# Designed miniproteins, single chains: the designs that were tried, part 23

Each design is a single chain, and the fold is of that chain. pLDDT is the mean over its residues in the fold that is shown.

## One batch from the design tools (miniprotein)

Design m775
Fold by ESMFold2-Fast:
Structure m775 (fold): chain A 100 residues (1-100)
Amino acid sequence: MPPLTPEERALYDEIHIEVTLEWAEKNNIPQELIDAFRARVAAGVDVGTATLQLLAEALQRGLLTAEQVDEMLVEISREVARRIEEATGRKVPLAKGQVL
């Protein structure tokens, strides 16, 4: 993927936060883990890092399997790309999931 502009990066982060929160609600992730994610983002932790920490905590508690984490990472990547394309008209190739 070509480098994102500062404006595209800010939009990417905003969309990534929204999609992560929607996914957490859909999968009945405990409110304390969602609140911890929000607190990390508010404290300036990178959105990708905060998302991975949320997933790691859910996995450690047995709330998600490794396969569900992999599926979630793919789902978030696709939905983030879709919303960026809708908002900017620019195609974002997230073929390898979260590693970009």
Scores: mean pLDDT 74

Design m776
Fold by ESMFold2-Fast:
Structure m776 (fold): chain A 113 residues (1-113)
Amino acid sequence: SKIDEIVDTTIENLSTIDPELAELYRKAVEAVEKGKWDEAEKYLEKFREKAKTLSKEDIQKIRNLLMSTAFELLMLGTEYEKQGKFEEAERAYNMSMLESQMSVMLQQILDEQ
């Protein structure tokens, strides 16, 4: 699916910066897909701690990537909703929410440095 393509591309791009962050992102995505937002939050906490060890430049790159893909997923969700594909729309919106939350988290790290 187009959602899977966006997620896979995000994992690949994250892995070029830090493979551990890519793995934490993948696990957070899997948790969200299973409706386990509490488990996703645990992976986001680990992602936050790992991100704090990166350079400002790398944090900015990851933040910009996640903001861009969150927007793509939001737009994809609205498109699925217009087509009456409500399950696919919900999945896209959930992924957009996850990536938006991660982007905000990264901005908070940048603001504290």
Scores: mean pLDDT 89

Design m777
Fold by ESMFold2-Fast:
Structure m777 (fold): chain A 78 residues (1-78)
Amino acid sequence: AEDDIKAAEELFEKAKALLEKDPNNPQNQRQAAILASAAGILYSAASFEEKEKNPEESERITREGVEKLQEFNDLANK
């Protein structure tokens, strides 16, 4: 769970950096979207892993993943 969250955070940071470096580059936009999608999947996997052991942590991970994806979508659609 923790390793998956860390990997997901690194993918979101890379996706945001691609958008910031060249916002109008279609290849960077596509790559950033793929990285953000992969990060979302990792948050979902981490949440599922914690669901039986710690339901509150599972809900926290789910909310964080949704918030990160929304932040990315807001940046991508400016």
Scores: mean pLDDT 78

Design m778
Fold by ESMFold2-Fast:
Structure m778 (fold): chain A 80 residues (1-80)
Amino acid sequence: MSLLERFKKLKEEVEKLVEEMQAKLDAGIPLSQEEIDRLKKAAEELGFTALFGKHLGLISDEEFQEAMELIEKALEILRS
């Protein structure tokens, strides 16, 4: 898998996890430790992939910013 393919896949995964977990929190359903750990790992890997992709010129400034905003949303859920 190329770095760009990995970046897009991780971005989609984190976005989906954020939406699913936010919906649970809004419904008053607590998050499992497994869900928390999965989001932490996906967000961490997205952060590394975005940083390397930007450094290599494979990811635009806009794509990098979108990834950072998504990671911020994930961190807000993890702090809840």
Scores: mean pLDDT 84

Design m779
Fold by ESMFold2-Fast:
Structure m779 (fold): chain A 61 residues (1-61)
Amino acid sequence: HMTKEEIEELLKKIPGVDEETAKVLANIFSTRPASQLDVEALARIPGITKEQAEEIKKLLS
């Protein structure tokens, strides 16, 4: 299980992911692990593009 701070730091390393987006993702992953989300599920998050979702999955896989 990753902490919200760890998730935010990893996500900020992805080009185009800002601090607000990283916070939204960290909040979601605090309730379920990133390994249970696929690219389509990540792209459903408000403010996340399909390209960003793919990079997030690559980083967290």
Scores: mean pLDDT 71

Design m780
Fold by ESMFold2-Fast:
Structure m780 (fold): chain A 113 residues (1-113)
Amino acid sequence: VTLIEKLENTLRSLLAELGAKAQNKDLQGVEYVVKQIERLLGIGAIMGVVEALQKGKELLGERIVRAWEEAGRATRKVVEGLRQSKSRAEIQKYLALAENYMSLGMELMKEAM
């Protein structure tokens, strides 16, 4: 298993856990999972930028960082939404945004490799 495949599998697993914790209104569990996601998004951003720059793909590196910054923002909105007792529909919207931006970030990283 490559580092990028391990990162993808771990992020997908954590996103599924985030969804489950959010559905159960487990604020403490959601905060914990979001911290783990943010750490991995930071590592992946560094990996993606380094790989893209080594291949002369500076704009691709910027797109990778942007996608994962947006994924991190969406996961934080899940925490904030739960703290504010937002509707299930609003929480699901942020979970879907996080999943979409994580998938985009992973796709862009694979393009860099």
Scores: mean pLDDT 84

Design m781
Fold by ESMFold2-Fast:
Structure m781 (fold): chain A 89 residues (1-89)
Amino acid sequence: MIEELEREMREELAALVAKWRANSPPEDQPLIDIYEEAARRAIELYIEALREGKPEEELFEKMEEIQKELEEKIKKLYEEKGITLPERV
């Protein structure tokens, strides 16, 4: 059922984020915050689309907006920290 799927997705995200935070230094916490926010919004949007029977094209457009916001926030964080690539941290 959609409600069960939403619960499972949210619980799984929370568990993954908690594990990622526990295994990451303080300087990485803002990056995790950005990803968690984007993921929660994506789950909400996906579940809403399923409940309303919205076409995939509408879901895709809104997911693209979330991705764009995510990339902008990561870019700003990297600029502030002087990080150019994740593999170079």
Scores: mean pLDDT 77

Design m782
Fold by ESMFold2-Fast:
Structure m782 (fold): chain A 66 residues (1-66)
Amino acid sequence: MDEEIERGVLLIQAAVLKKASEKIKDPEVRKEINELVDQAIDAVNAGRLDEARELVKKAIELMEKA
């Protein structure tokens, strides 16, 4: 995959997770998801796409368990 396309996909995933986190009733879980999403966005902007993928994956796993 082109790195520019991958960055775009990761940023879209981060935005979707951020919006979905608003539906989480537990404020502690919601905060943790938002922190992971913010870290993923920072990693994308720094060109650390492997780190961004892992952070997005962790946020998704927390969202699924909430």
Scores: mean pLDDT 82

Design m783
Fold by ESMFold2-Fast:
Structure m783 (fold): chain A 90 residues (1-90)
Amino acid sequence: MEFTKEQVYSSVASIVRQGVEEKESVENIIERVRKYLEYYKKHTPELTDAEVEEILQKVEEVVREGHRNKLSAEEVQSRLVDRLKEILAA
């Protein structure tokens, strides 16, 4: 089964939200996203190595910002979705 880029982006946002809700460390959330992006890349032909790195960069920025400012899981997810939309629009 192949995934669409939109499905991958949605899944990444959901993983981040769950990690924040469960109070996982920033490093654990980033590693979970990296692991799942490796899996999704094998099943998403349009997803490039460059896009995977951009997704990981945006995840790290948003998760670190959310941890620093004690943002809710919903706020972290919302900010991440907005930043990921920029990658999709490019």
Scores: mean pLDDT 80

Design m784
Fold by ESMFold2-Fast:
Structure m784 (fold): chain A 106 residues (1-106)
Amino acid sequence: MEKIDKLIKEIGKELKMTEEQIEELKKEVEKLSEFIPEENIIKFLEAFLEFLKDPSKAKEFNKAAASIFGDTVDAEEFSKLTPEEKFEKLLEIIRSSFIVLDGLYK
């Protein structure tokens, strides 16, 4: 979890998130860790952070997202979002995935 905590804080800096928003993201990622191996979560968050810093990394991000969630993100539409909308989109992706995964593991 230390690596995940660092990645969440770095994402929070890139998106200019409040401490409350960072804690919300951390809670959602902790729920995801019940279904997804920590290593895969780390790879996803690293790919997301790289994509936030460099839009040309969209392909790598989509590959990481597809490996965990089965879906890709429209990189052009995502790049047009505000920092707040990017944060909300990340939460929606995580929340939608563990709802499906919870059904599979019960």
Scores: mean pLDDT 72

Design m785
Fold by ESMFold2-Fast:
Structure m785 (fold): chain A 70 residues (1-70)
Amino acid sequence: SSFEQFKAALDSAKSISEVQALAELAVSELPEVSDEIRELLQKVKDAKSLEEAKEQALELFRKVQEELAK
């Protein structure tokens, strides 16, 4: 699944910029972007540490999968 691929890439990411790129790529799978998804993407962009960015990106990836299932 796309989620498993993003999660594996996230585990390997070494910088906040790499995590942000993965988050934007995950959002690009959605035909329509909800306000909730936009808020989660913004949290990834606003993250001040690699650990925080990865935590926010994981929540975003889960939410993207939920929206794709609708």
Scores: mean pLDDT 82

Design m786
Fold by ESMFold2-Fast:
Structure m786 (fold): chain A 101 residues (1-101)
Amino acid sequence: MVTVKVTVTKLSPNEILVKVEISGAPEGTKYKIKVEVTNPDGSKKTVERETTASTVTILVEVDFNGKPVKVKVTITLDNGQTFTAEAEIKEVGDVVEKTVT
């Protein structure tokens, strides 16, 4: 059983930290991680990473003026299985955790 934990943290006025923790996947599984940030004005920033590491940290620079930003994290395994976590984050120090199975 594969479980994905996504933690989204607002580190500073212009930085979001996305931590992805994957458990229960076979050794050597390749992961494609896509982070989409939607700003209040509707503009989007996308960051993609491919890895075999079960724990990944992605720092995303964002422009937002004290308004909530939407963060969508999609993890795709090499077998085609997909996990999606969505979070909304606004204030410096905000932390949102999502676990999907």
Scores: mean pLDDT 82

Design m787
Fold by ESMFold2-Fast:
Structure m787 (fold): chain A 87 residues (1-87)
Amino acid sequence: LTIEQVEEMEARVRADAAQLIEMLRAAGVPQAQIDELEEMVEQILGHLRRAKAALRAGDLETARAHVNQALQLARQLGLKAAELLGL
């Protein structure tokens, strides 16, 4: 696990989230539910920021823990988005 890999994850999360939010708005999903998903995106990005901080400190164990939490939240976000889109 490297800082470059985490930065790539952050870039993908931001891009995928922007596209997903656009799709949800186009589908007529209520703003309150979109706000909830935006909050989940910020939690994912928060864990990735903490993973980078841990990597800069040489703490690979803490970095991996934060990446794993970000991945779990991303899975939950995907499931909730699929539900809201009727998939």
Scores: mean pLDDT 86

Design m788
Fold by ESMFold2-Fast:
Structure m788 (fold): chain A 76 residues (1-76)
Amino acid sequence: SSIDQKIKRIESLMKKMVSNDLSLQQLENIVQEMDKIAKQIKADPNATQQQKIYVESQLTLARMLLWARKQEAKAK
């Protein structure tokens, strides 16, 4: 389903975010793409409540990772 493909895209983006030494700009671009996909899933009446909660949790983790990287950059 299109929802399953969107969830797999979020998982792929999260894996890229945690596995690679990415620039702050690249991390911001990933978070923006994840936010767009998460909003599409949350607005989809065919998405289950569990799927909506899952993508929201992934987006929250991605935002926290970006925030931590920005704090580290400011401390240097």
Scores: mean pLDDT 86

Design m789
Fold by ESMFold2-Fast:
Order: sequence, then structure tokens, then C-alpha cells
Structure m789 (fold): chain A 92 residues (1-92)
Amino acid sequence: FEKARVKEVTEEHLKKAREEVLNALRNNEEIENISELGAAGLLVMAKYAAENILPEVKELEEKTKELEKELEKNRDLPEEKVREELIEELEK
């Protein structure tokens, strides 16, 4: 399961890098004149960057998942309980 998830993240990273390179090639006048070899080089560099930053992306994903889990636990806390705690603090 984890291996499939890591592959999905890597594929999305490569997809986005390729999409951004292609968009730059189409919209940037300087890049539009780049040779096929130059474009291939950019794709290889994008792949290298995606592979090297994958561990950091995985860490961010786990962090986000943990935050969502904590929000789910606390989402249904009644406002009345918060109010009651504030009243106790003020009475103290």
C-alpha cells in the first residue's frame, strides 16, 4: 500500500514538472526556441528534482494526514463545553 502511494506521489510530481516545462516552452518566447535535446534535458532535471524531493513530500503528506485526524477528533466539540471551561477560569 505504501509503495503504491509513493509511486502515485512521484508520478504526480513528474506530471506537474513536465506540465510546467511544456507550459514554459509554449508561453515563454526564449524557451519556445529550445531544441529537442534541451527540452529532454529539462525533463531529466525535473525527474531528478522530483526523485530527490520525494522524501520531503512524503513527510508533508504524513503531517497533513495527522492534522486531519486531529481535526476530525475535535470537530464536534460543543461550543457549550468551551464556554463552561471559560466560566470556570473566570470564576477562579
Scores: mean pLDDT 53

Design m790
Fold by ESMFold2-Fast:
Structure m790 (fold): chain A 80 residues (1-80)
Amino acid sequence: AERRRELEERARELIEWLVTEKKVSKEEAELKVRAILAGELIRLEGDEEALKELEKLEKELAEKKDEKAAAEKLLELAAK
């Protein structure tokens, strides 16, 4: 049950991170992250894959620009 809330919160924060810090279009960020979240909510069997994909995207974002700021945002996403 809590895993579902965690995924929803992480997806929301990831969308915000992409738009605000990485300047990805809102539509692109929402479409990408929402698709992963929706798939996971429908198919709990794929929980591990959905979570890994979100983590992979978070790491990719952290590597690209401001490592320290990105790491802080990733920690915030994980802490929620």
Scores: mean pLDDT 61

Design m791
Fold by ESMFold2-Fast:
Structure m791 (fold): chain A 55 residues (1-55)
Amino acid sequence: SMEEELKKIEEWVEEKYREIDRLAEQGTPPEQVERMRQAVEEGAELAKKVLEEAS
């Protein structure tokens, strides 16, 4: 179950990165793109910590 939940987090990160890549293609400033990527990474780390606490 934990492996499947980790996979869900990875899929969420991949989906968010695809969204960010589309925004970058549409002319979103690089500084904003970097902040968005950092937010996704922070969200994934938080989700993993919550998962570990629940395990």
Scores: mean pLDDT 84

Design m792
Fold by ESMFold2-Fast:
Structure m792 (fold): chain A 57 residues (1-57)
Amino acid sequence: MAENARKAVQLIADVAREELGEEAAQKVYDTGMAAIDAGKSPQEAVDAAFAAYRAAK
């Protein structure tokens, strides 16, 4: 279960890198992974990654 969430967070970070650069990508990745490590659901981790992506714009 966590593996699918980690892959989704990585994909969002990859999109952020392409659009916004490495610093934004790192923030998206760190935010999503922190949610997973805190025991949040896969959906909550993906939502956290998207929130970081929107904040980086």
Scores: mean pLDDT 80

Design m793
Fold by ESMFold2-Fast:
Structure m793 (fold): chain A 87 residues (1-87)
Amino acid sequence: SLAKKAEELGKKAAKAMKKGDLDEAKKYAEEMISLIPDPKLQKQYREEVDNIIDFAKMMPSKITLDVAAKKLEELGKKIAAHLRKAA
């Protein structure tokens, strides 16, 4: 299901973020956002992802990367919830 794929992509983005691989984290987050059929919601979550990535870039620490990773995993769950309601 698309909902399960969103959750899995969120977890992959989180794992990449914990490793400090911001490019890989953004790649999985963008794939996750692409699953959203609503263009307005896509824009909203893309802005949230950009804010999370910028936060990680401005304060690169183990603690910051862990916080950013949790935010990305939570976005995956939010997107999955929207996809389940649309189905």
Scores: mean pLDDT 85

Design m794
Fold by ESMFold2-Fast:
Structure m794 (fold): chain A 113 residues (1-113)
Amino acid sequence: MEEKLEEARKHVEEARKALEQGDYDATIEHARRAIDLASEIIYEDPEGAVEIMREVAKILEPLVKQGHPEAAELLARAYGLIANAYFLMGKTDEAIEAQKKAEEYRKKAEELR
């Protein structure tokens, strides 16, 4: 578990570096890997999973504004998982807000394709 969380954090850092360099394909690939790893630990460490996915969301938001449909799709996935994690933690209002964000980015991904 801790090893997956550490690997996810490394992918978040690599995604941030790729974004700074204008390498959008690498940004998306590292962001996807971080979300996949966070998803694997969501039941055991929902708080840690939310932390990773929120950092990934900050990295992907500029790419959605630039018109990247894959970034919007990954944001929809991340917010859906954040909602599940908040529900597991009993944070119902926060889970509902995350579900609204997931739906918003899902629609945005459809608009960009």
Scores: mean pLDDT 86

Design m795
Fold by ESMFold2-Fast:
Formats: structure tokens, C-alpha cells, sequence
Structure m795 (fold): chain A 62 residues (1-62)
């Protein structure tokens, strides 16, 4: 199963390499994991790369 994750207006995401993803970016994820503190989500993309997003700054559909 895959998840569709949208970065909300006014927010941004960060890839594991430190690059940023702007508001309105739509990502397809194969896995979604929550950080130990519950503040961040770690997405695994179909290519095996990872993205970190603030939990409050995303909309998830799956």
C-alpha cells in the first residue's frame, strides 16, 4: 500500500540529505514512521530515499 503525503501551505519538508521541499509538494510514500517525540514523520519513498516532515505541516491519505 502507498500513502499520498501533501506538504501544507506555510510549511516545508526536509530530505535526509538536508535539501528542502516547498509547501504544496505531493509525495508518494511506501512507509510512514513517527519520530520518538511524535513531532516528525519519516517517509520512505518508492526509490528508497527518506524525507522528514513536521507532523502538523502535512496531510496524509492512504
Amino acid sequence: MTYTVTIKEGYSGIRSDGSSLPAGTVLTATAVRESPDGKFLYLTLPDGSTVVLGRDGVEIEG
Scores: mean pLDDT 79

Design m796
Fold by ESMFold2-Fast:
Structure m796 (fold): chain A 80 residues (1-80)
Amino acid sequence: MEEEKRREEIEKEIKESMARMYAWVEVKANPELIEKGIAGEDEEARKFLEELVKKISEISGVSEEEARKLIKEILERLKA
């Protein structure tokens, strides 16, 4: 029982870590494009952001909402 709970916690941490690292790499590579996508004024940038959110969610297993939050947090950290 305790070992199964530990496995679930480790899996969650791995997923979150993977999502964060992937988001960091992508934001670092294309910060301006992601910023425009978040602003919602450029359709191509918005499309890129949506595809990035889906990709991070799919490969890491976090929700699209969580992936979007991580992207925003990393972008703000890079701009600060």
Scores: mean pLDDT 78

Design m797
Fold by ESMFold2-Fast:
Structure m797 (fold): chain A 88 residues (1-88)
Amino acid sequence: SVINTLITKAKTLIEKESLSPSVKDEILSHLDSADSFIKEKDFLSAHKSIKQAREIAEKEGASKDLLNVLIDLDIDIAVLELKEIVLA
């Protein structure tokens, strides 16, 4: 639920960015990959996808709001991963 909310918030912020359409599409592609990997419980690949989204956003000068949401998303993926390990 929290992860879905953060992904939706990130997508909304990306659309509001003054970045080129190709850069927006690249960041969105990595977010969609992360969402798919989370559903598969492939948390390693999910973290890599969020890292790629964040690195592109930082390089292209995205807003602090977008960068913070991507960081929060990566933290919440780590929390979900930990819960899966501890509850197993």
Scores: mean pLDDT 86

Design m798
Fold by ESMFold2-Fast:
Structure m798 (fold): chain A 68 residues (1-68)
Amino acid sequence: SLDDLRASLEALLELIRSEPNPAAAIVRARHAIRELEEFMARSTDPEVRALLEEAIRELEAIIAEKEA
């Protein structure tokens, strides 16, 4: 369900944000972006695509923050 997907994406973001090693957090975030992009390429559901795009944007923000 969309609620299950949202919860899973929130858990993923929290896991990556809570990683104390910034280099490890960046590697995890980049891997996650690639996986979500592949998922988005295969999805035709606009609600699913919107959640994935939001998660990718949040992951990109985490990378930028950790590289600062």
Scores: mean pLDDT 87

Design m799
Fold by ESMFold2-Fast:
Structure m799 (fold): chain A 70 residues (1-70)
Amino acid sequence: GKELNEKIRKKVEEISEKTGKSKETVENAIVEAHILAAQGRREEAIDVLVEKTGISREEAEEIVDLLSQL
């Protein structure tokens, strides 16, 4: 619900700040990852987040797990 959306929004800001990627770039990567995860393509969702944002694989897995709760 709203709390999960707020957690994702805060995560976008944190990733943008620490990686130097724009919020738009991070948000687009998360949207792509959400679509892939919804299709059962979890590993591809993780790979998209790592490749497009530069975060660790461990952090990408945490984000994909949050997206699966939406």
Scores: mean pLDDT 81

Design m800
Fold by ESMFold2-Fast:
Structure m800 (fold): chain A 85 residues (1-85)
Amino acid sequence: GHHHKERKEKIEELRKELEKIIASGLPPPELRAEIKKLVEKALKEDGLSIEDIIEVLRELREKTDKLAAKIAIGAVIDELEEKKK
């Protein structure tokens, strides 16, 4: 829905949870699984669009210095882009 305040708050919460997972130091396969889990929750429970989620993931991928995180995030973005087609 077009609820500016609620949408912004939900995006912020997703970003914070993803940042925590990225900071955990998990290897790429486990990190990818945890990111997918948070993404599915955001789509199903929070009603965020695929576009909103991809934007958050792109921002976090650019922000992180961890190769494992860049790989895991990139894989999830690719999967979401295929679903968007």
Scores: mean pLDDT 80

Design m801
Fold by ESMFold2-Fast:
Formats: structure tokens, C-alpha cells, sequence
Structure m801 (fold): chain A 81 residues (1-81)
């Protein structure tokens, strides 16, 4: 299910991201799941795009930034597929 895929991505993020980045990622994905359960797919995509912009402004390590953006794009792909 989409919920299972998103929970798997949260688990992956917990091993790949630092504590502060993971907290932001998890909060964003929990909001995405809430919106998806309400049928608000456009709102869910907007949360993901706003979270990508947050990482671009706050993550100064280019490798960690690439990892965070890749994980967020994977979530967006699961919602759109």
C-alpha cells in the first residue's frame, strides 16, 4: 500500500539522514499521509515540494541534501504512480 511504501521510506530516512533532517522528513511524511487519507493528493505534493525547498535552504552538505531530495522525490513518485 502507499502507506506501507511511505513508512518504508521513513525507515530508510532514519538510517540515512541526521537527527534534525530526519525529524523534518518524518513530520513532512506524516502530514503527507494525513492529506492522502483525506484524498488531498495536490496538498500532499505541495507539502513535499515545500519540504524540498526547506532542505535546499538549510542543508549545507551537498551529499546529505541529495539524499533528502531523492527520498522526497521517491515519495512523490509513489503518490503519482
Amino acid sequence: SLEDQINNLISMASTLLDEESFKKFKEALEKVLELVKKGDYEGAIKVLEETKEWFKKTEKDPEKLRTALLLLDMVKHEIKS
Scores: mean pLDDT 84

Design m802
Fold by ESMFold2-Fast:
Structure m802 (fold): chain A 68 residues (1-68)
Amino acid sequence: SMEELGKKIREALLKEGASEETAERAVEAALNAKNQEEAFKNVLQVLSESMPLEKAVRAAAKVDEVMK
């Protein structure tokens, strides 16, 4: 379900060091994307606003893996 997917994405983001607020925004960005490529791009954009780029890329990659 989308609810379970959202929970898994949030958990992965929190584990990678995202704040609750950033994780919530990134989950929304991922679930509202039209495809997985757009989801990765949108999640990375959200994360890069509050995290170092290297960490944001790693976290976005983890979200991409969860969404497979």
Scores: mean pLDDT 84

Design m803
Fold by ESMFold2-Fast:
Structure m803 (fold): chain A 79 residues (1-79)
Amino acid sequence: SELEELQKKLEKTIDSLIKLAENMRKKYPEYEDEFKEIIDLLKKARDYFKDPSQLDKGIELLNKALERLRKIFEEEEKK
């Protein structure tokens, strides 16, 4: 179904973002706590995406993680 395909894409996106955040944490140790929070949000979103009835909650957490990641990139851009 289209919903099942969306869930698979969201799971792959989250896994890629977790990998990115782990790599960025190694490169920018000054943002260690921020990346830990991002990874935690992404893992919670991934868990919500396992349940189709929780898709909205998963998307909300994914958006929070992306907003936090955006703020780190904006801060680095200023340097």
Scores: mean pLDDT 82

Design m804
Fold by ESMFold2-Fast:
Structure m804 (fold): chain A 94 residues (1-94)
Amino acid sequence: RTLTFEFPAQVLTGPEVHTVTIENVAPGDKVEVEALLRRVDTGETFADPLLTVSPVEFELGPSGQWTAKATVYLDARHFVGERRSIVVKVTITP
């Protein structure tokens, strides 16, 4: 199954850090996380070397429920003054 997260388009003024939390997963699942920048004016999405995704980490919550987390980091210095959203696509395979 595929999930899509979009962090709101805003004027980029510096580095951005976002944590994606993925629910209803187990450590045996393959979780693939892809992050793309989206231009608000054109809708175009693209990969950028300054947009990075951490390794996926599985965490057991206090309720006994597993979640997967990944940190998305953008060094926004090259995009200062421009409106960009961050689109995160997650593919989960059992």
Scores: mean pLDDT 71

Design m805
Fold by ESMFold2-Fast:
Structure m805 (fold): chain A 55 residues (1-55)
Amino acid sequence: DPVELVRALLESEDKEIDPITGEKMEKIDGKYVSKEALIRLAEAADLQAELERIK
């Protein structure tokens, strides 16, 4: 369900367990976020996009 997918992404920041991966999330600034999600977001959104577009 696309609606549940979006909700799971938002909810994952408030939950201890990531509903998408089922892994334990780490507490950052008082909210729970999975390490894998952080790495993917940082690398895919910043590193990969910039490297591919610029060099």
Scores: mean pLDDT 57

Design m806
Fold by ESMFold2-Fast:
Structure m806 (fold): chain A 69 residues (1-69)
Amino acid sequence: MDEEFEKAISQLTKDQLKYLKNRIEEELEAIRKGLELMNEKPTPVEQEYIARLEKRLELIDKKLKEIDS
C-alpha cells in the first residue's frame, strides 16, 4: 500500500502534492472533530485509518522536501 502510494505521488507536481496534503489534513481534522463531538476514543479500525492518513502525510512531506532540492 505505502509503496504504491509513494510511486503515485512521485508522478505529482508540487502544487498537486500540496493539494493532496490539504485534502488528507481536512479528512484527519474531520475525524478528530467527530471523535471529540462524541467524546470517544477512536476504535481500532479508526486508529488504523488515522495512522494510514498520517503515514501518507509523512510521505507527501518527504516528497515535497525532495522537490525543493
Scores: mean pLDDT 80

Design m807
Fold by ESMFold2-Fast:
Structure m807 (fold): chain A 86 residues (1-86)
Amino acid sequence: SEEEKKLIDTFESLLEQFQAAVDAGDVDKAVAVLDQLIALFKKNNFPQSIIDLIEEAKEALKAGDFRTAIEKLIEAAKLFYETLKS
């Protein structure tokens, strides 16, 4: 649907912003992008399991564990696309 395409575009834009922040070492900006992803998922009534993965990514990021943050975000992205197929 058109709404689904807009949701995917917004999600992918936020992933791109997250990658740019991580590449720059800007933890505050990366956390702000993850907060926007949480807001997007809540607005669209996505499962709590996806939101929990982003919260875990935020905690990893705050601890300086960029690898774990990226891995959690990849897992959340997989669940996002799976949810859209239903």
Scores: mean pLDDT 87

Design m808
Fold by ESMFold2-Fast:
Parts: structure tokens; sequence; C-alpha cells
Structure m808 (fold): chain A 118 residues (1-118)
């Protein structure tokens, strides 16, 4: 049914965000090409997940975790300056998208991330 398809797409998007967050822990050892691809896929998956009007608590926590991970890595001195700049740019783009989200917890957290990136 259409409802079953929507639920499967939701679960797949959530799992994709979780997997990409985990893969970011190996950011130091990723090639520049794989790094850019991973970060782009994460940003797209977050955008797809957030495009839904109502988010579950698990979906919210996963989005917040992704933002926090990107923010943390943007200041990680063990990473190259190029990778840190890409993380900062992507964290800023995602947070700028989320500051107008209908969920106040997501919107407030995104605003806090933007303040830390100044």
Amino acid sequence: SKEEKLEEERKEALETVKKKIEELKNAKTLSDEKFVELVAELALSIRILVSREELSEEEKETILKALDTLLELSFDKSLSEKKRKIFRKVAKHIAEYLVNHKDPEIAEHAKEVLEKLK
C-alpha cells in the first residue's frame, strides 16, 4: 500500500543517516572523493528525512546527532584543513535549512549550531 511504501522510505532514510554518521568517524582516512560523496549523501538524506511534516523522536534525535557530528568534526584538529572547511560548510547549509523547520526542537538546535559556527 501507499502507507507501507511511505513507512519503508522513512525507515530507509533514517538508516542511511545513521550509517553515514558512523562512516564519518573514519573521515581522517577517507579519500577526498569518497569524503565529498559521503558528506553530500548525508546532507541529501537529512533533507529527505526533514521534508516530512511529522518526525518521530528517533528521527529527530538522529537529525540532531548528525548536526552535532558535523559540527564536532568541523573543529577536529586531527583532520585536514580542507576536510574541516567542508564539514563547516555542510553543517552551516543543513542548519540554515533547518532553522525554519516546523519542529521547534530541530529549529532551535539548528540555530545553536549556526551560532557555534560564527
Scores: mean pLDDT 82

